# Ledger of designs, part 85: designed miniproteins, single chains, continued (4)

Each design is a single chain, and the fold is of that chain. pLDDT is the mean over its residues in the fold that is shown.

## One batch from the design tools (miniprotein)

Design m15125
Fold by ESMFold2-Fast:
Structure m15125 (fold): chain A 110 residues (1-110)
Amino acid sequence: APRRLSPRQLELLRRIADLVIAEGDADSQAAARTLLARLDETDEVSELLQTLIRLTQRSRSPVAQALLAALARILQGEELSDAAVEALRSLGVSEEVLELLRELAREMQA
């Protein structure tokens, strides 16, 4: 069976998307809305990764590209490095979004 996100991982991903819709630039908001719509259709990691890769290719904003790349790495079970956190902070990502990304990364590392 395909790998599926847990209810907690889905909750965190929805919260990240909601905050990005509230706080982000136009590209980040559009990507976050597309991700939320996709989360209503699937909880499969592979399907969500494919969605994030497509959104990264469509986004021109550096912050949108960095956020989508960080989410894709997290969904693959990769750690969120200090360098990645500092890069996102430098692009204007809020501490609340950064903390949710760290929490999601911890939950993905089984």
Scores: mean pLDDT 88

Design m15126
Fold by ESMFold2-Fast:
Structure m15126 (fold): chain A 58 residues (1-58)
Amino acid sequence: MEDEVGKALLDAAQAELAGENPEEHRERAIKVLQEKLGVDEETARRAVDVVIQHLKDR
């Protein structure tokens, strides 16, 4: 079973790498984190940023 949060984070990272509406995918990942984990927007945004940076850095 795939975690919806993990899927949204991967989609956001891939959008950043492709340069195709990365902000839209990032905002979507933030909303998914808030909905699924019950965290506030600032916490979700920080978590999304950290994960995207980690997935981009190779």
Scores: mean pLDDT 75

Design m15127
Fold by ESMFold2-Fast:
Structure m15127 (fold): chain A 100 residues (1-100)
Amino acid sequence: SINDIVDNFINQITSLSNQYQSSTDPDQRTDIRMQIRQSFMDFINQIEDLYNQGNITPSQAINGLDRVRSSINRYIRPLDPGTADMGQQQINSIISIIDS
């Protein structure tokens, strides 16, 4: 379900954010930022697949995506505001498609 995908993504970025904040190694921090970006791309692809298969309702999708936006602001924005802004814009675009 979309809720399982959302929960898995939030747990993943929360874990990566905690690893980033506890790291003093610049190379490790760079790797973690790249992993966060990759996880976000994978998440977007999973949501698009569900939408294309008709497996999500608009209400379920919007509620899940709002939770992801909150998590992006909490966990990603302090590390990389640019990635957070990009992620929020892509989520807004998906919501717009689902609402249409």
Scores: mean pLDDT 81

Design m15128
Fold by ESMFold2-Fast:
Structure m15128 (fold): chain A 74 residues (1-74)
Amino acid sequence: SRRDEAERLLAELVAAWKAAFPDASEEEKAAFEAELQRTRDAVLASPEATVETIRQALEATRALLEARYRARRA
């Protein structure tokens, strides 16, 4: 289902982010996961959203969050 695929993609992105930023605090890790979950829920609320739409939205959110994280550390 779209939901099962979204959960799989979200879990993969969260794992990849945690591996890329091992020194991130538990609060920062939780905030990252929460924002991806919000993106997932927003996209799934559209009945016309495909798995590809969900993937693109999650990847775009990940990229934005990574950019923000790096900017705060600069």
Scores: mean pLDDT 83

Design m15129
Fold by ESMFold2-Fast:
Structure m15129 (fold): chain A 107 residues (1-107)
Amino acid sequence: MLPKEVAEERIKKYEEEIKKDPNNAQAWLNLGNAYLSLGDYEKAIEAYQKAIELAPNSRIAADAYTNLGLAYYKKGEKDKAIEYFQKALEIDPNNREAKLLIEEAKK
């Protein structure tokens, strides 16, 4: 659990990093994580999609797909969440978190 103030501070930090280098996939992933912590699922989704576009088939993309799935799960879009968790497993087949989240979303 991130306090709201810490999440807001991180958002400002990562927005500044992105202004300096808009191709920084790690900064987009981090921005998505900060929005996810704040409960802003739409902004989290947009940031994760940018991270995936900039660094496809990478550890960054695997992490982004896992958290993109979690954002959709929190929005009640379980089928879409499962699809993104499966995409994370295509990149990292041993991702235990993605496997557990798929089982949870199927309930």
Scores: mean pLDDT 86

Design m15130
Fold by ESMFold2-Fast:
Structure m15130 (fold): chain A 95 residues (1-95)
Amino acid sequence: NAEDTELVKRAKELIENNDPSKREELKEVFREIHLRTWRDILAGIDKAIERNIEKNGDEELRKKYQEDSKKYTPRILAEVEERAEETAEFFVEKL
């Protein structure tokens, strides 16, 4: 994705410049990369499951998956957002 490419490019620039005053900006960039990456993974999983259900013609399984996804995807994303901050801090600390 174009936005993901720009975020990665910005992270690289901040790392190469090695400016301590930019550590918070680098953390924010890593946090955003983490969030977008997980949203893309979840969307990919949803498409793969939908494609398999469609291929097999199981309408009950489709309904159950849609119901479960509607319940659990927002919870997973909320937890990913919480973890994104920890992950960003870890990567900045390892530089």
Scores: mean pLDDT 74

Design m15131
Fold by ESMFold2-Fast:
Formats: sequence, C-alpha cells, structure tokens
Structure m15131 (fold): chain A 61 residues (1-61)
Amino acid sequence: MEKRIRELRERIEELRREMSALSRRHRSAAGELPPEVAARIAKLGAEIGDLEDEIKALEAE
C-alpha cells in the first residue's frame, strides 16, 4: 500500500510540474492560454484527479 501511494503521489507531482511549465511557457501577456494548451492542461488535471481518487481508495483500505 505505502509504496503504491508514494508512486502515485510522485506521479501527481510530475503532472503538476508539467501543467505549471505549460501554463508558464504559453500564457499570453493578457493571461490567456491558447485553446490547444488549455486542453492539454485540462487532460493533465483530469489525470491528476484520477490519481488522487486512486490514493483515496487505497487509503480507505
């Protein structure tokens, strides 16, 4: 259990880092993201949500 939860948390950290990098690299002076980049960030956010739900399920056991 502990090893799996740790691996999931490390993966979430990597995904959050990737989201931050994409946002920082592609954000316009007006604070807007291109639709393609916004869609990629949304996908990463959904993946993080799935991993967080998996951690909750494992911690409930």
Scores: mean pLDDT 80

Design m15132
Fold by ESMFold2-Fast:
Structure m15132 (fold): chain A 57 residues (1-57)
Amino acid sequence: SGREVLIRVAAHDAGLSPAEVEALARSDDPALVEELAKRHGVSPESLLSLARALREE
């Protein structure tokens, strides 16, 4: 799978750390999604879409 490459690219594009992207991939917890979205100035919907893409890898 391209999961490692996807995590690296997603972290760079969203301004998240690789650890934050990995946490998002392992969980769709609404509280985590909202916290990361507010912290990094991205939409919760974009983070949920990213989490789903990572889980499919």
Scores: mean pLDDT 75

Design m15133
Fold by ESMFold2-Fast:
Structure m15133 (fold): chain A 64 residues (1-64)
Amino acid sequence: MISELEKKIKDVEERIAQLEAARAHLRATNTPEDAAVGEQLIDAELARQRETYEKLKKELENAK
């Protein structure tokens, strides 16, 4: 139960880290204008993943 929530939290943390790395790579390898288009899509996905992370953290606190 708790270990399953902890695993889900870890998976979301890894996904957030991947998205942040992708955003940094996009900024490093593109013009600011071209990077901005990709960043909008990455930022939308980051917001979704961060919302999931917060929900899972609340579930973990409630499970204890």
Scores: mean pLDDT 79

Design m15134
Fold by ESMFold2-Fast:
Structure m15134 (fold): chain A 64 residues (1-64)
Amino acid sequence: DRERREAANAGLVRAVTALLRGEVSPEEAREAAIRALTEAGYSRDEAERLAQAAVDSALTTLSF
């Protein structure tokens, strides 16, 4: 449903933004994204896959 997807996207954006600002570690950002996705109704496996992809994408943007 749309509200679930919007909540999940908002949670992912918050986690990625905090990571890009150096406010959290990649591990903390991943955990926050997993929580947001599971609270929005995604399965644990789906949440882990989506959270990892989002964190990896953010880290690729940083010249680390």
Scores: mean pLDDT 78

Design m15135
Fold by ESMFold2-Fast:
Structure m15135 (fold): chain A 65 residues (1-65)
Amino acid sequence: SEHLERGKELAKQGKLEEAVEEYEKAIEEDPNNAEAWRNLGEVLAKLGKLDEADRYYTMAVILES
């Protein structure tokens, strides 16, 4: 997904809020993309949104099961 790759680039640049928006778009396009859920969780954790991060990480684990 172009949105997944853009999210990764934004996260690498420290543009965490913009990375969240791109990862959310990646999930909207493919809700079964475990990588997008995991990467969104990682960025949310970096933003201090630990409860949200845990929920997105849990979804990635479920999708990989």
Scores: mean pLDDT 88

Design m15136
Fold by ESMFold2-Fast:
Structure m15136 (fold): chain A 84 residues (1-84)
Amino acid sequence: VKLPEDPEAAAEKLRTLGLVGKGDEAAVKLLIEALSDESPLVRAAAAEALGIIGDPRAKEALEKALSDESELVRKAAEKALGWL
């Protein structure tokens, strides 16, 4: 699945993936990769979506996101880890 170049559109697509991606291994892998995106909006959306899915495979990646430069991403990762 190709993410839009626009960070806002990419973030919205990732949030949608969080709502429907439970049990989808490809969706979880894509969201973990999105935690390394250039845009803080995309990284925060990926963290939120991983928290909604609740897949423990995301735990290590979310723990790394707690050290992100963006407060938005750090808060999203903290909240997501609380749901795992």
Scores: mean pLDDT 79

Design m15137
Fold by ESMFold2-Fast:
Structure m15137 (fold): chain A 92 residues (1-92)
Amino acid sequence: SIIEELEKEAKKGNAEAQTRLGYIYLLKGEPEKAIEWAKKALELDPKNAMAYTVLGRAYAELGKYEEAKKAYEKALELDPNNSLAQANLEEL
């Protein structure tokens, strides 16, 4: 139900719904889908620090550490107090 509601809002162009859907796909172990939705969110809202954090985690899950690093660095540039992005960057 929550996923179906988020998919409807995400398809309507809601960047927050797209970011949340990306995060849900990370929790489900589907990093490629997480990347797709995070990228769509960033097309609508390029200053979305959470979308960059989702993108970084998804790239790290795929072993794409250079892409993960760049995404976490962007998340920290937008939100310097993002402790999750900082911790994940330090573990790369």
Scores: mean pLDDT 85

Design m15138
Fold by ESMFold2-Fast:
Structure m15138 (fold): chain A 100 residues (1-100)
Amino acid sequence: MIEELEKLLKEIERLIAEAERAYEAGDLETAERLVRRALELARKIAELLSKVDPEEAKRLRGLIRRAEEALRRDVGAAIELLKGIALEVKELIEELKKKE
């Protein structure tokens, strides 16, 4: 599971970097598509976490919902929320590695 979480996080970080570049270039359609893809991967992480830490999975799902809501009106705000999600996931993976 940890290896799968790390692989998903790495792909999310890559998609965030690409979304930021698209957003800076004024390509809002590409930025939105990349953010949506990253949020789908974040939902997969929450699903995997629900098997070992249901409380953290619920918290992560809440953050994903906020980012999805932001994406409907402000792509830049959605990118910033998604960066926060990636940081939270990274910290959770590091905690899981320290315990088992």
Scores: mean pLDDT 85

Design m15139
Fold by ESMFold2-Fast:
Structure m15139 (fold): chain A 68 residues (1-68)
Amino acid sequence: MEEAQKHLEKGRELLAQGKYDEAIKHFEKAIELDPNNAEAWLELARAYAASGDFATAAKYGKKAVEIE
């Protein structure tokens, strides 16, 4: 939990800085550590949407809803 939360926080900071590729990597790490964390999947979807990859964003957004 703690390591997953650290990656979520770092990913959010990177997103705010416009560093989408780095943010994606941190959100992927958060999901790897806690795959049932719907928030991590939502943040990953946001990062892909911010980078312009709307198809991938929709896929991960759906995954977040399924976990709920």
Scores: mean pLDDT 82

Design m15140
Fold by ESMFold2-Fast:
Structure m15140 (fold): chain A 70 residues (1-70)
Amino acid sequence: MTPEQKELLERAERELEEAARALDKEAVRRLLRELFEQTENHPELVPTVVGLGIRAVALLLEAEGFVPAA
């Protein structure tokens, strides 16, 4: 990865976590869309972007209370 790509991904990770915890579904969707667009020309980023997406969705579901009752 280039230094610019690494910085972009680190920033995106922070923004995704913040948006997910805030229940901002539109921000999460927009950020993930932008990241996936980056992978079209940089397939080496796919595993990282997929990981970020999974984490964001998991955080969003937890924040919304979709955890099964114990």
Scores: mean pLDDT 74

Design m15141
Fold by ESMFold2-Fast:
Structure m15141 (fold): chain A 60 residues (1-60)
Amino acid sequence: SIGELTRVEGVGEGRARRLVEAGYRSLEELREADPVRLAQIPGIDAADVSAIRQSLEAMR
């Protein structure tokens, strides 16, 4: 959900909505996501993907 994804530092509501629209609805789906595919989502760049991955690693 959007609320679940906003728990990731640096995501915020806007990026969370874009992730959900692209099919990433949970932290687990986001952890399994291809970083190259994530960077293709509008409003998400390579730096955003790096920050998301670092935040997910810290949330384990």
Scores: mean pLDDT 77

Design m15142
Fold by ESMFold2-Fast:
Structure m15142 (fold): chain A 90 residues (1-90)
Amino acid sequence: KLEEKLKEYEERIKEDPNDAKAYTYLAQALLELGKYEEAIEYAEKAIELDPNSKLTPVAYKIISDAYYELGKFELGEEYFEKARELYEKL
């Protein structure tokens, strides 16, 4: 269940507040719940903690998807392009 995964990621962050992967997974779950502003905040936190992570393209895509859902299409496009560029470098 999505709620069980949220609890797991919140507990990981409580134990290790620098767990960039946990922030990315939490942001994805928030996006799926329609909590777009919160999804952006946690995805940005993940990027800040580990900008060279293999999950960083996923975090950029979460921000892109959230901005599209909020009707901020130019920002959505910018973050989508950042995700695409990072996927090409992997």
Scores: mean pLDDT 84

Design m15143
Fold by ESMFold2-Fast:
Structure m15143 (fold): chain A 70 residues (1-70)
Amino acid sequence: AAEKAIELLRKAAEATSNPEAKEYALKAAEALEAGDYRKALEYIQKAMQVADEEAKKLLLEAEKALAEAV
C-alpha cells in the first residue's frame, strides 16, 4: 500500500549518504502523498541509479509495495 511505500522511501532517504539519492527518495514520497504514483515510480528509479546498497534495498521494497497496490 502507499503508506508502506512512503515509509520505506523516507527510510531510504535517511539511509543514503548520497544527497542526490536522498532528494529523489524524498520527492518520490511527496509524489505518493499527492497520489501521483507514476511520478513516484520515476523518482524511485532515479534514486536507485545513484543510491548506495542499503538505500537501494529500501527503494526496491518501496517499488514492490507500489507494484502490489496497482
Scores: mean pLDDT 81

Design m15144
Fold by ESMFold2-Fast:
Structure m15144 (fold): chain A 76 residues (1-76)
Amino acid sequence: ITDLLSKLSENEQKVLQVLLLNGEDAELSASQIAELTGLSQSTVSKALQNLEKKGLVERRKVGKTTLYRLSEKGKK
C-alpha cells in the first residue's frame, strides 16, 4: 500500500503533487488541474481515474462541476 506512489506514472504524480501543493483539503476540477499542470484535460481525467482506482483521490459532484481531492492514502 505504501509503495503505490512509486507505481504512479509521471502524469499521475503531477496531478497528485498539484493537489498536495494546493492544500490537503483542496478540491479542484479537472480543468483547474489541467491549467496548473500544463496537461490536457483528457490526460488529467485519465490520471484522476487511475488515482481514484488506486484510492489516492476522491471525487465529489457539485452542480455541473466534479471536484477532486486527496484521500487519506493520497495525503501520505
Scores: mean pLDDT 76

Design m15145
Fold by ESMFold2-Fast:
Structure m15145 (fold): chain A 56 residues (1-56)
Amino acid sequence: SPEDEALRQQLRDLLGRLREEGDRLRRLAQLGVNREELEEVERQIGYVEEALRGLE
């Protein structure tokens, strides 16, 4: 349905943004900062990937 297609696109867009933020935080975590924020973003990436798998 158009609603499901829109949801998939929104989730893919969110996943892209989360991966970009994760890459930024991984660089900062190498300096000993933002490790907790990195772990949270990585958890969110996992949730979105699982949701997308369920829709495909």
Scores: mean pLDDT 83

Design m15146
Fold by ESMFold2-Fast:
Structure m15146 (fold): chain A 61 residues (1-61)
Amino acid sequence: EELEELLEEVREKHRELHLEIAEKLREIGFEFNLELWKKGLIKEELLSEEERKRIEEELAK
C-alpha cells in the first residue's frame, strides 16, 4: 500500500536519474572520442556519422 507508493516514487526518480546519467555519459564519450581523434589514436571510419558531424562542427569554430 504505502510501500507501493514509495516504490513507484523511487522508480520514477531512478528513471529520471538514469536519463540524466545517460546524457552526461554521451557528452563525456563524445569529448573523449574527439580528443582521441585529434591525437590520431582512432580512425575516422570507427566514428559514428553523428560523431563525425559533431567533430566537423567543433573544428569549424
Scores: mean pLDDT 70

Design m15147
Fold by ESMFold2-Fast:
Structure m15147 (fold): chain A 57 residues (1-57)
Amino acid sequence: MREEIEREARRMVERARAAGLDVSPIEEEIKRLVETAESVEEFAERLERLLVQVALQ
């Protein structure tokens, strides 16, 4: 489970950075999500919301 969440985190962050997003402001929140999310699906949904928030800023 945790290893799968860490792989998804890396994939999503790399994709966001490739799209030109600066994830530095939400780095601590991403770390918290990796530690607290109970499933890959929950993690991906919550991280997508954070990335959209940063993109719309």
Scores: mean pLDDT 78

Design m15148
Fold by ESMFold2-Fast:
Structure m15148 (fold): chain A 55 residues (1-55)
Amino acid sequence: SLIEEAEKLLPKLTEEQKRDVRELIGLYEFAKENGDEERVKFIEEDLKSLIEKYK
């Protein structure tokens, strides 16, 4: 999953980058729990971009 891929990157990131990734993961889970499909899609795209940037 995108969350697992993002979490695997955390040890390679700066403290600021780790915070930003963790905040984005939190927003993603919150949007999923509330059925906000539009926001889930936007956050998923942001997570994919971060994963590609830090791979």
Scores: mean pLDDT 82

Design m15149
Fold by ESMFold2-Fast:
Structure m15149 (fold): chain A 70 residues (1-70)
Amino acid sequence: EVEELKKKAEELRELAKENREQAEEYEALAEEYERAGDTVSANLYRNEARGSRLAAEAYEKKAEELEKKI
């Protein structure tokens, strides 16, 4: 049971990392579009980046909750 919780927490940590990386990619795209003068696309990608950041935070929080049960 403890080992299962540890593995699950690791999986959630990995999902958080993937979502953080996705957010960075969206932020980079938003900056490119902003430099090109495309404010609409820039705002779209900033919103996508924020969504990915929130997902990463949720996965991190869930991992912490599982780690507390160990």
Scores: mean pLDDT 85

Design m15150
Fold by ESMFold2-Fast:
Parts: structure tokens; sequence; C-alpha cells
Structure m15150 (fold): chain A 55 residues (1-55)
């Protein structure tokens, strides 16, 4: 589900941040990852916004 995708993306982003990865690099990587799931532009934007809010 979209909620599972968002939760996984946020969790991964926070793990990368804990490992010392800069926020800009995390966001770029998550955007790349989301493109693999065949999501709509709105769904990608929603997931990326959730990651930004968590960082």
Amino acid sequence: SMEDIIESAVRLALQMRAAGVPDERILAWIRQLLEQFGLSPEEKARALAAVREAL
C-alpha cells in the first residue's frame, strides 16, 4: 500500500541520516528509489513530502 511505501521510505531515510548521510543526498536517493515502484507523480510527491517532514 502507499502507507507501507511511505513508512519504508521514511524509515530508510532516518537510517541514512543516522549513518551521517546529508539530507539532500537522502532525498535524491529516495526520489530515485520511488521511481522503481511505478507510482503516479502525486504519489511520489506525497511520499517525498513525508520524508522531508521526517528529516
Scores: mean pLDDT 83

Design m15151
Fold by ESMFold2-Fast:
Structure m15151 (fold): chain A 60 residues (1-60)
Amino acid sequence: WKEKYEEGLKYYEQGKYLEAAKKFKEAVEILSEKLGPEHPEVKEAGLNLHKAQEEAAATK
């Protein structure tokens, strides 16, 4: 999950919000399976996913 999360951060910094959202979504799915959806790390990744999705919608 960490690799996908780091890739998401890189895409986000590049303004590639759709690609960032896809990577964050993959990271959240793996992380919530490992730690449970209420875990702080899952919530943090979920917030970054939400931000990337909002940016992607705004740039359309």
Scores: mean pLDDT 79

Design m15152
Fold by ESMFold2-Fast:
Structure m15152 (fold): chain A 97 residues (1-97)
Amino acid sequence: MAEEAEKLLEEAKKSKDPAEQIRLVNRAGDLAAEAGDEELVQKVVEYAKEIVKKMSPLDRAIALVSAATNLAAARSQGREDVAKAYERLIDAIAEAM
C-alpha cells in the first residue's frame, strides 16, 4: 500500500495536468491512510496544496466534490484513517479557493 501510494505521488509530480495530478494525489492519500503511514499522508496533503493553487476554479470545485464523496464513503465504511486523509485534502483545497 505505501509503495503504491509513493508511486502514485511520483506519477502526480510528473503530470502537467493539475486535474490529473489531484486525482492521482487523492488515490495516493487513500492508500497512505490505509497503510497508516502518517508521514506519507502529510506529504500527499502538502503536495495537494501546491497543485490546487494551479487549478482553475472549476477544477478545484470538481476536486472538492470528489474528495467530499470519498470522505462520505470512508466514514460510511468506518475507515477513520482514510476519512481523516480526505478531511485534510478538503481543507487544503478550500484554503486554495
Scores: mean pLDDT 75

Design m15153
Fold by ESMFold2-Fast:
Structure m15153 (fold): chain A 76 residues (1-76)
Amino acid sequence: MDRELAELIEQGAEDAEQLAEELVKQGKREEAAEHLRESARQFREAAEELRESHPLAAEAAERQARRLEEKAEEIE
């Protein structure tokens, strides 16, 4: 369960990044950065909620939140 949830979190982050890349290709850099920041906020909230029950999923969510925030800063 915990490992499977971590994999789902990683897939969700990949989906968010792919959408942001498509927005950048369309010249919508501000929308792309905002989408990544919002996704990162959601993953950070999920990490706090999952920390006690699903530590691997929480760790994955924290890593993905940080990665998406860095990506958003690069786009801006």
Scores: mean pLDDT 84

Design m15154
Fold by ESMFold2-Fast:
Structure m15154 (fold): chain A 75 residues (1-75)
Amino acid sequence: SAEMEALRERVLLLGGAVAGLEDIYGPDNPEVRALRAEYLAVRRAALTATTPEELAQVDKRLDALEARIRELEAS
């Protein structure tokens, strides 16, 4: 579906954003490690989500992750 394609694209783009932060700050930076851990967790949740409620929770987690990435990029 178009919604699932959009979700997959969003997950891919955020994975690239986290990788970019790892390149700038290093993969051992505690804040970057936390972002990577949350990215892996939300990606797994996105792959296993089957209900509208689960998809809404994934979207909320992606929104929060994106906000955290933008905050670190602004630092």
Scores: mean pLDDT 86

Design m15156
Fold by ESMFold2-Fast:
Structure m15156 (fold): chain A 65 residues (1-65)
Amino acid sequence: SLEDEIRRGVLEIAAAVYLELARQGKLSPEVEKKAQAMLDAVRQGDIEAAEKAFNELKELLKKEE
């Protein structure tokens, strides 16, 4: 569906942004690993796994504040 394609696109863009910030040294290695897992899941078509990785990434960001 169009909604599934939008969800996939949003997750892929978010993962790419987090990976770029990690490359610039602005995020922890733990956040980078979650962003990579998120991107890998999107590329495999596993939107549920991508959303899980994104939620884990957001929880890590809260703990690192």
Scores: mean pLDDT 85

Design m15157
Fold by ESMFold2-Fast:
Structure m15157 (fold): chain A 70 residues (1-70)
Amino acid sequence: MLVERAEEIARRLREAAAAGRLFEAAAEAEEELRRLIEEALARGDEETARKILEIGSEAARELAPLAEAQ
């Protein structure tokens, strides 16, 4: 379930941000999300790929103010 895996990645990123490890987790999260998008596209599942991209983009937007506030 690719969408569920993307949600878990976003959740881990938020947990890492709370622990002060946002910069370490961000690179790994980007790589994992990219792989999930590629896997969805390889299956011809464009809706799943778009949903994964939206999950990643939303997490990035939520965490950007945290980085700026520090």
Scores: mean pLDDT 78

Design m15158
Fold by ESMFold2-Fast:
Structure m15158 (fold): chain A 73 residues (1-73)
Amino acid sequence: SELAEALRRAAEQLEAMAEKAPPEAQELLREAAELLRRAAEAAERGDLERAEELIRRAEELAREAAEAVHAAL
């Protein structure tokens, strides 16, 4: 469950970033955090394939959030 704990910490970090982010990025960061929480649940159940899929989707949303921040500057 070290993976699950790491994913929950990452989700908390994304939530903290969302609070300080421009509105365009806030929703994307919150969605990414939610996906990481779901990935943590999947990891705790031993469903590593599902955890990996959810992590990839969260990474995509985080990248889109970074692009939105850059566009807003």
Scores: mean pLDDT 86

Design m15159
Fold by ESMFold2-Fast:
Structure m15159 (fold): chain A 80 residues (1-80)
Amino acid sequence: SHMEEGRRHLERGLEALKAGNYEEAVKHFQRAVEHFLAADPTSPEAVFAYGLLGTAYYKLGKEEEADKWFQKAEDIAAAR
């Protein structure tokens, strides 16, 4: 299911983030977001994945990109 695939990518992204592999973390978190939004765009999992994607971009020094993803997380959370 999309939720199961999203969770697998979320877990792989978290492992990459913990290892300092921030570009790999971004790729996995982007995939997680795609799957969670396809399943339930208002889900806590979608909000969490957007926040983690922002964190990974921030770790890459891409502050403006990070802020965009943090804002998307806030927008989904506010719509619930």
Scores: mean pLDDT 84

Design m15160
Fold by ESMFold2-Fast:
Structure m15160 (fold): chain A 68 residues (1-68)
Amino acid sequence: SDLIKALETAIAYLEELKKTASPEEQALLDEAIRLYREAIEAIKAGDYETARKLKEEGGRLAEQVLAA
């Protein structure tokens, strides 16, 4: 699935960012990664509405670190 591949790519990018992130940023990135992993599981279950909400929430947390 293109959506799963996009989320996996985003997770890999956030994992890389964690290597140089502050402890506070690492906590936000960990939560974003968790939400993206849950979004992948929701997609696999066919629950696209839950996947969308999880992706949006994960994106908000990731954006707090990326916009800093």
Scores: mean pLDDT 88

Design m15161
Fold by ESMFold2-Fast:
Structure m15161 (fold): chain A 67 residues (1-67)
Amino acid sequence: MEITDEEVLRALGLIYLAIGKVDEKRGNKESAIEAYKKAIELFKQAGDTPENKRLIKEAEERIKKLE
């Protein structure tokens, strides 16, 4: 089984989403926003799937709450 570039990008996006959640919980707003923005970019690069759209929306909603 070959891991595609798209699968790697999605996995990296999930890592940045998790980093953002940790930073948000710790009150590191700027770091959380940057991590969520990186996650959104990675999910967009990974492909237009329902799962990636859901993950992008989650990250966008979290950014809104930090403003």
Scores: mean pLDDT 83

